# Designs tried in a protein design run: designed miniproteins, single chains, continued (2). Part 38

Each design is a single chain, and the fold is of that chain. pLDDT is the mean over its residues in the fold that is shown.

## One batch from the design tools (miniprotein)

Design m5304
Fold by ESMFold2-Fast:
Structure m5304 (fold): chain A 76 residues (1-76)
Amino acid sequence: SEEEEKEYLRRLAERLREMGVDELAALVEEAAEDPRLQDDEAFRARLQAVVSTLSPEQRAAITAAQKALADEVEAK
């Protein structure tokens, strides 16, 4: 549901801030207010631009955090 998507994105943004990926966290916070932004080409381009500045290690850590959070949200 949209409410479940918003909750996931809010929690993901918090995890990203804890990891020090503040620029990506800010974009995820925008998506948490309107999850339909994830389907917007301009917004997706902004996400890709930020992701392109990250190291492979940072991207792997973010992927692991996303999976862990998805598993946690699904368990509730």
Scores: mean pLDDT 81

Design m5305
Fold by ESMFold2-Fast:
Structure m5305 (fold): chain A 68 residues (1-68)
Amino acid sequence: MSASVQTLEQLPESSRVPLVLQELEEFKASPQPNQKALETLVEYSQSDSFQQLPQKDQEAIKSELNAL
């Protein structure tokens, strides 16, 4: 993955949440996790666009991220 926080912010919420969750699952399943992808997801979780997501989606992403 080479996506930036800006790339995630350009996606509609309906596309953004599944993509973030999928990338977290791929990170967990990978024998060679992409640290840059994880850093991007952490940065995104601190962005103002993340705060615009429904609470349930914010909690789902934070829960997966904290489990790493």
Scores: mean pLDDT 74

Design m5306
Fold by ESMFold2-Fast:
Order: sequence, then C-alpha cells, then structure tokens
Structure m5306 (fold): chain A 84 residues (1-84)
Amino acid sequence: LIEEAKKYVEKALEAIEAGDLERAKEYAEKASETALKVYNETGNEEVKQASIAAQKAAIALEAGDAERAKKYLEEALEHLKKAE
C-alpha cells in the first residue's frame, strides 16, 4: 500500500508535467486516501505526513497552482520513502 501511494504521487507529478491538472488532482487525492488508509492501519507518522502533503497538493491543483502542488507532491514522496 505504501508502494501504491508512491505510484499515485508519481502519476500526479507526471500529469502536472503533461499539463493535465485535473488528472493530477485526481491522482493526488488517491495518494492522500491510500496513505491515510496505511496510517490508520500502521500508525506510521511519516505516512500521515505524506497523506497531508498529498491533500495540500490536491488543494493547490484545484486553485491552478501547479508549482506549489509539485512541491507538496515531492514532500509526500519523501515522507513515503522514509516510511519504507
């Protein structure tokens, strides 16, 4: 499930690079939901921080702020890597 959350973050970043902010938001939301599920099962604080960062990315994408969203997605990916 941590690997699944990482894949959604990576897909969100790819969608931003492609200019598809709607798809990027969908993937960021899926990353946040997947990470939250892992946090609820494990109590891992790094995964909680990843879920929060991915949610912030989705909010930034809704506002059309791709640069801010990219930074939050990179933050989420870093937290997921630390959780492994």
Scores: mean pLDDT 84

Design m5307
Fold by ESMFold2-Fast:
Structure m5307 (fold): chain A 98 residues (1-98)
Amino acid sequence: SVHVHSNAMLIAEELLRLKKGTQEDIDNRINTLKSKFGDNFDTVLRTGIGWLRNPDKTRQSLRQGRIDEIILAGIHTDITKSAALLFTIAMEEQQKYL
């Protein structure tokens, strides 16, 4: 879907920006997400990591607009690998509509 492509690109670009930035940039983003999710932070993180382990679950979460959850999971796993997965999903979704 167009939403899967757009959301995948948005998250991939955000993760790449964080990778190029400082540890302070990463810490500030995590603190913003802790404020947003509150007591659910650990559950959201575990769930997002589970999504990133399966490309089909990642596509479903992207379709649902689960942007912050995937960013959080990407930060806590491997920023570079997570960004690469999201770029791959974006390219695959684009090809479906050519």
Scores: mean pLDDT 88

Design m5308
Fold by ESMFold2-Fast:
Structure m5308 (fold): chain A 71 residues (1-71)
Amino acid sequence: MEKLLEEAVTNPSAENLAALAREYIKRGDYHSAKDLLRNAVKMFPDDEELKKLLKEAEEKIGDEVGPGAPR
């Protein structure tokens, strides 16, 4: 049963996708990072690291939504 999860290791896992996205962000390829992360978040919607990286990539591209309200 849990052996099915091991087969998913053949496909990019949330951790592997996060690592790849971090490399794209490091080299300044925010569009590549965003594209990867959008798909990764769809596969792993509960993964906070992927969402955080997606937000960072989108901010760098200028696709930011909603200004933060300074208190």
Scores: mean pLDDT 67

Design m5309
Fold by ESMFold2-Fast:
Structure m5309 (fold): chain A 85 residues (1-85)
Amino acid sequence: SFQEILDRLRERVLKILEEMKKKKAPDEEIVEAVLREWLRAVREHRLSREQQLMAMQVAVDLAEEFNPELAKRLAERLLAELRRL
C-alpha cells in the first residue's frame, strides 16, 4: 500500500537525518542523501504526482524537526527534481 511506502520512506529518511547529524555532515550532503531516498521511492513504486508530493512533504517535515534551514534547502532541491519528472 502507499501508506507502507510512506512509512518505509519516513524510517529511511529519519535514519539518514540522525546518522548524518551525528557525523556532523554538511547540509548539502544530507539534502542529497534524502533526495536520493525520495527519488528511489518515486521510481521503484512508480508514484503518481500526488504521491510524489505527499512523499516530499514527509521528508521535508522530518528535516524541519531537525533544522528549518535544512528543510528549506531540501524542499527547494526536491521541487527542482519534481519538475524534471
Scores: mean pLDDT 86

Design m5310
Fold by ESMFold2-Fast:
Structure m5310 (fold): chain A 75 residues (1-75)
Amino acid sequence: SEAKEEEELLKKVEEKIEKLKEEEKKLAKEGAEALLNKDVEKAKEIHEKLKKEFDEETVNLIEYEALKMAEEKLA
């Protein structure tokens, strides 16, 4: 079932997000704030910094958490 595969993938993503370091979680919060403020310039700066400092998987996890945080604040 596609739904079961999605549930398993989401659990793995959540586990990886929980294992993010405090610094990585701070970058996610900064990304969320840039998105909420519609600060395109700041969002680009954060994205470029992430690509230089972290591997693709870690960048994706941080950006996913940032989007999730921003969406939760928009209600």
Scores: mean pLDDT 78

Design m5311
Fold by ESMFold2-Fast:
Structure m5311 (fold): chain A 55 residues (1-55)
Amino acid sequence: TLEDAQAFGKLASELLKKGVGIDVVNSILKKELSKLAALTDDQKDIITEGLMKVG
């Protein structure tokens, strides 16, 4: 969804700001996006919030 795209865009931006290479960022995003496609919006929000707290 648009909200998922925005959340992952923000995660990609934060990883790039921390000096993570674009190839690594793309690999992480591809893996997480494949999981999110099968999840409800509530589950996506929980995952996104959890990732933000760890970083």
Scores: mean pLDDT 63

Design m5312
Fold by ESMFold2-Fast:
Structure m5312 (fold): chain A 97 residues (1-97)
Amino acid sequence: MEKLRKEIEELIREFAELTVKYLQGDKSVLPKLEEVGKRLLELISKLPPVEQVEVLLELYKILLEKAREAGAPEEVIEALERVIAQYPLGLEHARAY
């Protein structure tokens, strides 16, 4: 589990950095962004439900911080904030199982 979590953390950081580049107008990163995104989702799917929600919340928080630093449109920032706000409910449901 420790090794899997480290790989997920590294992929989250790479995904966030590629997303920022894409939002800044570097469309050439899209294929790599899709590749990293697919790998990240595959690894997250192997975690228990509670850990999946926690990792996704961490991903969105990092994306929000990087989007703000990159000067992303307000609509993108607001969308990320709304997703983060909904995660406490998802975590509660996962713990019920």
Scores: mean pLDDT 73

Design m5313
Fold by ESMFold2-Fast:
Structure m5313 (fold): chain A 88 residues (1-88)
Amino acid sequence: AALEALRALAEAARRLMKNPLAREGAVLLAEAFAAKLEGDDATAAELYARAKELLTEALAADREATEADLAALEPYVQAAAETIRAAY
């Protein structure tokens, strides 16, 4: 359930986000959480660091577009967060 919700979040990011940096950052962030849940802390840390770099760059380049893209993901983020809280 938690891994499926994170996969749905990554798919939504690929489909709905218009800013390429924000899109890749959101996909990598979902993958980082999935790696963490699977016990791969090293991969999770690496993916999280890269996601943070991309999202920071996206916000610096176009804050309004990046915030709009993140808002479009809100239902998927909420679903993933609730599923993770229920499982862990």
Scores: mean pLDDT 84

Design m5314
Fold by ESMFold2-Fast:
Structure m5314 (fold): chain A 87 residues (1-87)
Amino acid sequence: SPAEAREKALEKIRAQAAQAATINQQLQQAEKDNLLDPSHSLQVNIAKKLVDAVFQAEELKKQGKEEEAEKVYNGALDEVYQIYADS
């Protein structure tokens, strides 16, 4: 049903947001420890894209723009999918 499809999409978005938050913490720690390796550029770019999307979506949610927040999450997920598909 459309309601079940929506709940599954929101569950995926929440899981992705949680992963992005964890990646952001790891990136901040790696930057403090001067451990960022250019050979990990693909993973770093993906992590940054997800982190940026999470911050943008949270700001939109604070403004009551839930639909715009959902589009930001979905857009980031689509771009990540495209990066993996092109690899």
Scores: mean pLDDT 66

Design m5315
Fold by ESMFold2-Fast:
Structure m5315 (fold): chain A 60 residues (1-60)
Amino acid sequence: SSEIRQKIIENVAEVLRRIGDVVDAKYLNHASDAEVEEMLAEVRATMRELNAKLDALEAS
């Protein structure tokens, strides 16, 4: 459906945004390894959501 495709695009944008945040945190803001690891965990979670939506689109 158009709704699931829109949510996939939104999740792709969120993954890209979070990756940019990790890069900025490490290189511009001098974030600790612990802070970077927490941010990476959120990237992983968003990628898992994206994969689930892709699976749902294929099943529809």
Scores: mean pLDDT 82

Design m5316
Fold by ESMFold2-Fast:
Parts: structure tokens; C-alpha cells; sequence
Structure m5316 (fold): chain A 81 residues (1-81)
């Protein structure tokens, strides 16, 4: 599941240049799967909150959807280990 989310996010970014309109559905699908994954596999609120806080902090620094997606990809790749 988590690998599928990462691949959808990477594809949405088109090598990190921009998010084409045709990829918005893939982005939305990846985010929906991420929420479902966190709800089912990370039952402790403290762990989910740490994930959310880190994504928000990184996304805010970049100030756009691309930055947010890069933050999500990095965080999810760390959780695959």
C-alpha cells in the first residue's frame, strides 16, 4: 500500500517539475490512500500527529503543492524502511 502511494505521488509530480491537470486525480487518489493507510496502520494518535506535523512544516517551507508532495514522498520512503 505505502509503495503505491509513493508511486502515485511521484507520477503526479512528472519528475518534480509541476503537477499537470491530468495528474490531479492521481494526486487525490494518493492522498486518499495515505489517509486510509494512517487510519488503519498507525492507530496511535501521537504517531499520526507527528507525521501530519512534519508534512505541514515541510509543505509550508516550500509554499506549494510540489513542496508538499516532495515532503510526503520523503516521509513515506522513510516509513518503508
Amino acid sequence: MIKEIIELLKEALKNGTTIPEENVDKLNEALAKLVEYLDKTKPKPEEQQKIRDEIIAKSDKYGNDKGGLLSLIELLEEYLK
Scores: mean pLDDT 63

Design m5317
Fold by ESMFold2-Fast:
Structure m5317 (fold): chain A 87 residues (1-87)
Amino acid sequence: SAELRELLEEARRLFEEALRTGDEAALQRFSRVMGEIIRLVAERDPELARRIEDLVLRAIVLFHEGRLDEARREFERAVELVEEFLR
């Protein structure tokens, strides 16, 4: 869906901003956008939504631990699952 693609592009921009700047506000905006993506995915595939949520939560934890490369990898795994859902 166009809405999911736009949200995913926004999430990617916000996460890269957070990684570059360490800005907690950017990370909070990222979390809200990913929460909306997860909600939309859950309407058709609640198990996939749970997997995406688990990856996003791991990325946020790793970000706060300063493990930025690992945070990026977990987020990219979440992106792959959203892209699979979009087909």
Scores: mean pLDDT 90

Design m5318
Fold by ESMFold2-Fast:
Structure m5318 (fold): chain A 75 residues (1-75)
Amino acid sequence: SAAREQAQRLLDFADEAIKAGNYRAAVEAYGGAIRLLDPSRQEEADRLVEEAKNPQHAKEAAERMKAITRELLAQ
C-alpha cells in the first residue's frame, strides 16, 4: 500500500538520522511512520516524541520508536 511504502521511506530516513545522532529528526520520522501504519498507536508515538525532547532520553526514545515501527511493518 502507499501508506506502507511511505512508512518504509520514513523508517529508512529515521534510521539514517539515528546514525547521524539526530534523534529529534528520527523520532519525528518514526512517529509519522507509526501514525501511517497504525493510527490507534498515535498517542503512544506522541508520548515518545515528547519524551525525546529531553536530550538524556532522546536516543532511547528513538530506539524504542524504531522497534515499534519495524514491528508494525512486519505485520
Scores: mean pLDDT 87

Design m5319
Fold by ESMFold2-Fast:
Structure m5319 (fold): chain A 108 residues (1-108)
Amino acid sequence: SESLAENILRLLEEGLDLLKQAAKSSGDEQQKLLLEAEITLGMLRIQLGVLETTGERPRLSEEQVRRLRELIREARRLAEDPSVHPDVRRLARELAELGERALEILTS
């Protein structure tokens, strides 16, 4: 299903954007963005669980695969940046792992 694959890509992109914003913020604003990122990662886990449960494997286009690989690289860079808050790095690592799970499911 194109719409399910697109929804997963959208959630991954939203998660990365929230974490990039959190990395540039501090205090209460950073905590708010981190909470929003946690919620987005939770929704991603649910969507990936739906794919795993239904056994459906909607194939990503080559362009969608390229976008997903680029997103995973950006999330990994954020996770490994020592200047970034530890909680942002932790969630960026989780986002990258969810992106890699999505890639495996949607290209198998």
Scores: mean pLDDT 87

Design m5320
Fold by ESMFold2-Fast:
Structure m5320 (fold): chain A 87 residues (1-87)
Amino acid sequence: SEEKELVKHFLKTNFGLSEEEAEKVLELYEKGDKEGLLELLKKKNAIPEEMRSPEKVMELMEKIVKFSKAITSKDEEERKKEREKLF
């Protein structure tokens, strides 16, 4: 989906992940595997130390996914609102 492509793009551009690594991150997020998600991001040194908890990485992924869903929606006002919350 367009939302998944935007999430992968965000992960590649902001965390320096490859396409395969970004796909694995999204897979772990969809499964609710908070511990696996944290371990992958730590191994790739993709997140700062203050974000290195299962709860914080899950919250970060939820924000990225929500933003991606909003930006692919037909509601321009919702897209603007969610963008401001993320950044």
Scores: mean pLDDT 76

Design m5321
Fold by ESMFold2-Fast:
Structure m5321 (fold): chain A 68 residues (1-68)
Amino acid sequence: EFEENIKKAQELLDKKVEEEGMTPEERKLAYSGLKAVINLAKSQNRTITEAEIDAVVEAAKIQVEMDK
């Protein structure tokens, strides 16, 4: 169940990265963010939501923008 949720979260992030044409730097940060969300969700005994994946994508874009 949690493993299935992680797999779906990874697939959803892959789809969003492709659809939004994210840069290599944004992709790297997004995948790092997903790893952090997975670890946090596991520690809190909860599932990962689509909203969290959206937040990971937006955070990656903001971080790259700020690092200019």
Scores: mean pLDDT 79

Design m5322
Fold by ESMFold2-Fast:
Structure m5322 (fold): chain A 81 residues (1-81)
Amino acid sequence: MLSEQVLKLIEEAKKAEEEGDYEKAIDYYNQALFEVDVEIGVVSIKIGLSSVFKDEEEKKKYEKELVELESVKEKILKKKD
């Protein structure tokens, strides 16, 4: 699940983009990328712990969250290019 902060940063970046303020849009996208990378790091640790404890359901849950976070990161990177 994406944090409300990441979603708001993406929305602000899109607004700046629509207004032609590309510098501001890039700043918001960079902030969103930083937050996504933090969330990816946390989820990756949780996947590792689930593997150690052999909790297949928790591992699958976190692997799904990781895929969603990586997808969002890819979309943000494409917007910055």
Scores: mean pLDDT 80

Design m5323
Fold by ESMFold2-Fast:
Parts: C-alpha cells; structure tokens; sequence
Structure m5323 (fold): chain A 91 residues (1-91)
C-alpha cells in the first residue's frame, strides 16, 4: 500500500505527540515511513516503558481487536468476550 498522505501524516504526528510527546512522535513517524516493522517495535518499547505488563504480544492483540471493532467485524458480545480475555492476560 502507498505511504500515508501529508494530511494523514500530520494527523498521526498530532495524535502521537499528545500521547508520547513530540520527540517520540517524530521518531515513530520517521520509523513508519522507513519501515513499518520498526515503528511497531518502537510502539511496543514505549508501551512497555509505560506498563511492563504490556508485552508485544498483548499490544498486538489489543491493536487487532481495535481494528476489528472499527471495521464492525465484532458484535457487542464478541467485544465483551475479547475484553474479558485481555483482563485475564493482565493478571
């Protein structure tokens, strides 16, 4: 898929700046443009710095559930089941 448009990149930078700060947002945007896998690894490291219980596997699972929910692929019942599974994994 082609890279993000200039408008999408600005929106992404703004979103990340609010959550992780300007310096890390710039690093993430640069990594994403060079290699999406590097951006994912950097996101995992930032998440783990905030909460050590957030493993790369757990973060990826959360992102997958969010993507499916945004696409309307999950019913309310399925969302509740997935939320319960994540709750158990955080124990």
Amino acid sequence: RPPLSAEELEALRAYLTERVGEERAEELVRAYLEDPEKARELMYRIAQEQDPRLTPELVEKILEIRRKAEAGELSDEELEKEAKKLEEELK
Scores: mean pLDDT 66

Design m5324
Fold by ESMFold2-Fast:
Structure m5324 (fold): chain A 60 residues (1-60)
Amino acid sequence: SREELQQQLNDLMRQHQELQDELMKEQAKPEPDMERIKKLQEEIDQLTRQIAALLAQLRA
């Protein structure tokens, strides 16, 4: 189960990095898509909470 939790953490951290990269790219555009930025921020917030929960389980 610990190896499964570590794999899940690695997958979520990769997704978090990808969403952060997409957010930065969208914000850098001359005409940023504000709806897309909002959606990306919401997804990043959700992943941050999931990562924190998994880290707490791994530290226990």
Scores: mean pLDDT 87

Design m5325
Fold by ESMFold2-Fast:
Structure m5325 (fold): chain A 64 residues (1-64)
Amino acid sequence: SDSHQVAMRVANYAVDLADEKGLSFDQKSELIRFAVARTQELLAAGKSPQQVIEETEKAVREWI
């Protein structure tokens, strides 16, 4: 489903960014949970897949 594809895309982005920034295992786990929760909130708010990706990736970058 589109929802599953968006969640996977965002989770992979958070993983890659956490590894690039050298985050600890606990920080990386927290960032991934944050990204997934944000994705679910934006999808529930009726945002398009593209808007969800863009807004969540921005939020992930701002979290760091």
Scores: mean pLDDT 86

Design m5326
Fold by ESMFold2-Fast:
Structure m5326 (fold): chain A 90 residues (1-90)
Amino acid sequence: QKVMAETKYTEEELKEAFSEFDKDGDGYISFEEFIPIANKIIKEMGLDENLTEEQKEALIKRIFSEFDKDGDGQISFEEFATMVASFPSV
């Protein structure tokens, strides 16, 4: 299906956010670096206050695996942009 990557953030804003989370500057986000990103997404989805810490960890792992298409344990910038675009459902 034809879909344009629409996100509430511009590419420059996504790159800035990515760079803030990519503390090692390797061009990828590890699972540990992904945790604060996922927490912000969960809050934007309105789920933060409805989840226990254990449920948040499980959800973060699930979200990470959904966007880690290669299963390499890292998220590229392209996957990060896709992730941000995917979370607003309607």
Scores: mean pLDDT 68

Design m5327
Fold by ESMFold2-Fast:
Structure m5327 (fold): chain A 81 residues (1-81)
Amino acid sequence: MSEEERIEQIVKGFEQMMRSVAADLRARGASDEQAEAVLQALYDWVLREVREDPRLSEEQKEELEKRLREILERILAELRA
């Protein structure tokens, strides 16, 4: 697997996971505040894993942190819409 393919798979996996969790929370009648708290906690956990991954360069970690943040912000905006 190339480094670019690995980053893309992490990003796609994160987005899929976050969307699935958001959909489940909505189906269960969770408030936007409750859903935001759960999604933020998952994001924080994934960021720790990214920062601690010795297979990733510092440049890759910075790119992943940026892309994962953009996904979180987009999903949170969708929940509030």
Scores: mean pLDDT 82

Design m5328
Fold by ESMFold2-Fast:
Structure m5328 (fold): chain A 67 residues (1-67)
Amino acid sequence: RVEEILRKLREEYLSPRELAELLGISQATASRVYEIAGKKRLSAEDLGRALGVSPRDAVELLLSNAR
């Protein structure tokens, strides 16, 4: 659920490993997003900024590419 993921990102700054586990994506994909953001931990707003979209759209995009 996108709302649950966004809530967690707002409550916590997640590491690449934590984001990868939460979204079901590879750690390599998560690490690449963090490199683009230039940060070791990301909020929902940081994730949206890194991908150039809203935080919700960023989460949906990553979930769509989890396979």
Scores: mean pLDDT 76

Design m5329
Fold by ESMFold2-Fast:
Structure m5329 (fold): chain A 70 residues (1-70)
Amino acid sequence: SMEEQREQLKKNIEEEVEKLSKEYDEETVEKIKKVAEEQKKKLETESAQTVADNFVLKVNEIVEKNLKEK
């Protein structure tokens, strides 16, 4: 069901944030957490697929920028 997909996506987002929190600095993690919070709120109005795609794109931009600035 759509509700199950949204619940699973919220869990996946939280697990990804926890994983990334162990790998990156506090500033980068704060940016990722803000994106996660915004995308979870969008699940109220957007499809799970749209939210998943937007979360991945925004997190990848933050992570890639951090890796390039080593």
Scores: mean pLDDT 80

Design m5330
Fold by ESMFold2-Fast:
Structure m5330 (fold): chain A 59 residues (1-59)
Amino acid sequence: SQAQIDQLIQQIQNSPLSEDVKQALIDKVRSQGIETMDQLEQLVMDEVRAAKAAAKAAG
């Protein structure tokens, strides 16, 4: 439901993640219809992994 999506977005905004990662997570929550904390946790892990891989490739 939209209310569950809005709650997940609120939790992302309250997280200590960087603004770029937060925006990517919010976009994916909206586009993929992520509605549960378990799905959000997996998405966070995937974004953190991607960010670390990009940093390693750039450094």
Scores: mean pLDDT 76

Design m5331
Fold by ESMFold2-Fast:
Parts: structure tokens; sequence; C-alpha cells
Structure m5331 (fold): chain A 84 residues (1-84)
């Protein structure tokens, strides 16, 4: 089981260093993969999170809102039963 609140705090710090509330989709995915591997999140779950993040960039501008990214990650982790 994963401390989702701590995981999301680490992810936010990594992807929103400037505090502007936006992140490049590919930067968000790279940070997620790194942190998820460090926490031992299963590859199948990482793939589901990556798909959720890509779905947030519906307009293809290459940017997503940090809050939307964090919400998507949280929802996948909770749905997969990985939340403490």
Amino acid sequence: KIDVEKFLERLKKEIDKDGDGYVKLEDAIEALEKLAEEEGIPSKVILKIKKALRSLDKDGDGYIKVDDALKAVKEVLEKEGLAK
C-alpha cells in the first residue's frame, strides 16, 4: 500500500517547480514513471496512469494542469487499491 498523499506531494514538487499550475505532458509522464518505480507501483498501474495523463491533453497543446494530473494519479491509485 502507498501513502497517496505523500506520493502526490512529491509528484507536485517535481512537476510544478515554478508554481504556475501547468506542466508539459511529457515532463509529467517522466516524473510519474520515476517516482512510481521508486515506490514500487506495478507496471500495469503505471500504464493506466500514463493513459489518464495523456487523456488530459485532449487539445494536443502538450500542456496539462498540475491539479488535473494529481487528481488523475490519485483516482487511478485509489481504484487499483494501492491507497493506504
Scores: mean pLDDT 79

Design m5332
Fold by ESMFold2-Fast:
Structure m5332 (fold): chain A 113 residues (1-113)
Amino acid sequence: SELVEKAISEDEEVRSKALEELVKLSGDENEEVQLEALKALGEVLEKLADDEDPKKKIEALIVLRVIIERVSKEVLKKALPYLIPPLEKLTKDKDPEVREEAKEVLELIKEHL
């Protein structure tokens, strides 16, 4: 996906705009559009799991927290197969801040189900 490739970009402006678009799509009136945004963010996190820059990972995790608070439980449940695997990888990340944020996102998901 072009949006996923932009969301992992080395260019902070390109990355920021792509993450903003994912937030916008997560607020769409169509639940399938919201689900595709969560799936795309899951793919972003999967691709970032082996990246050296912890800032990119933290930015994506913060965006995921915002989206989780806004979507329905039904949409969130359907997105779990795309979100849980990369989040579990990030709980084992080299960076302690990334590990902590990923653990907090997993707890947030559990609370909102």
Scores: mean pLDDT 89

Design m5333
Fold by ESMFold2-Fast:
Structure m5333 (fold): chain A 70 residues (1-70)
Amino acid sequence: PDLAARKTALHDLLEAAEEGEDGQVLAERIRQAEAKGVLSPEEAARLIALAESGDLAGLRAELQRLLDSL
């Protein structure tokens, strides 16, 4: 796993969520990050659930926690 790619993906997702990007578009971005190996399947599943449910505040909080763990 490339930690630099992981940090970039998490920052890009957090920025998109903060800008109010559509939850389905965010979910697709998260699936792409999982496919690239920068998110675990468990991380991706949690983030996709938040994005698809429209819990953007929860999505932002989870993305920030993942960034803070790097």
Scores: mean pLDDT 83

Design m5334
Fold by ESMFold2-Fast:
Structure m5334 (fold): chain A 77 residues (1-77)
Amino acid sequence: ELEALEEELAREGEELEEALKNGEISEEEAEKRARELLIRWLSRQPEAVLEAQLARNRALADDEATEEMERLVEAAR
């Protein structure tokens, strides 16, 4: 379920942000873990959903976010 997956991602992301602010992990480590969480979430989606996500990002004309999403989707495939 999309809602449950989004909640899981947001929760783990919040924990990473808090650990970074408390000095428990480095910014580089936090970025790496956040990327791993997103790849893990994307890997649970069917191909049609991954393509829909890429199409949505392209339609919003957000080039930087689109490039990052394309790299994450490829890593999750």
Scores: mean pLDDT 71

Design m5335
Fold by ESMFold2-Fast:
Structure m5335 (fold): chain A 95 residues (1-95)
Amino acid sequence: MPINVKEADIFATKERLNILITSEGTPGIDAAKAVAEILEKLGFEVVKITQISDNRGLVVAKLPEGMSGEEAAQRAAEALRKELGANVKVSVFKE
């Protein structure tokens, strides 16, 4: 079945990619699992998948070795926009 992810808020640090997911017509846990699968295909190690509410999920992934938080956030945002049609917001910790 098509997964409907309305919004994804990506917060990247030097070590982790954190994605807050808002779904519509799809349980937050199923939306989070779909996002996690996309990240794993991009080479990220998913370390946490959590349902926050019926329509919200959280995915936390470890950055691939040698990839900056900025590069990781951009790659994830592009993939989520392409694969899920999600509205993606990106924030990067630069220090």
Scores: mean pLDDT 83

Design m5336
Fold by ESMFold2-Fast:
Structure m5336 (fold): chain A 109 residues (1-109)
Amino acid sequence: SKMEKIKKLLEEMLKLAKTLNASEELIETIEELLENPTEELIRKAGELAAKEGLAEILELLSEIAEILGYEELAEELRKKAEELRKKIEELEAQGMSLPSAALKIRKEA
């Protein structure tokens, strides 16, 4: 069932967002997605996750968008996640820890 899979991905995403100290706005948007996963809310969550440097959340949003048939949005979110991962890897190569790299990305947004 597509909806059961989406619910599990959203529950995983909410847990991850809280663990990574995501903004209250992003957490609230994910909670809204748990009630009604619309394209507009997925796009909003993706914009917030990108701004906050949360590549793993972008990857989960991309998978949800793909399951719902929003192929163009899924591809956009996947590309944003890949760009963030590359930026984090570049910062880690410069001697920054993963948490410090994520915080720097968040400050530059």
Scores: mean pLDDT 83

Design m5337
Fold by ESMFold2-Fast:
Structure m5337 (fold): chain A 91 residues (1-91)
Amino acid sequence: SSEREKKLKELKKKKDLVEGINEGLGDMIDSINKIALKNTPPDPKNIEQLNKENDNLYKIHEESKKKSIEELKKYMKEKGFSEEEIKKILE
């Protein structure tokens, strides 16, 4: 029982770390976007290119976030955690 609780606590720490990294990447993309907007000439083609690049960055971030959560779920299942326990840790 205590060993199970210790494993749950460690998995929650891993979840918090993964979420923190994903949040930090989002904040970094937002910061880059703000800097780029300030330095972008008011040319429609330059704005369109910037928007396309931003869309690609947000897509990469979304895919990375989804992959990290799926890998964490797989790890938890391999360690013998039930779907209910995994849901409780990730929510």
Scores: mean pLDDT 74

Design m5338
Fold by ESMFold2-Fast:
Structure m5338 (fold): chain A 72 residues (1-72)
Amino acid sequence: SSGAEALARHAIEEYAREMREAAERGEDVQKLADEGLAGVRNAAATASPEVAAELIAEAERVAQEILDEAKR
């Protein structure tokens, strides 16, 4: 359980970093967000449904936060 959570959290951190850098360059942040969320969902699929839901919700929150920052 801990391993899957750690991998998903690492994926969230990596995608957050890439999205912020892309936003600074005026690149496709939404596309990166969609790809990042898909990656986290795949990683979370190995966890229990409850843990997977929590990880996916956290990933969605982080992605939305960066998208909102990129907007203005």
Scores: mean pLDDT 77

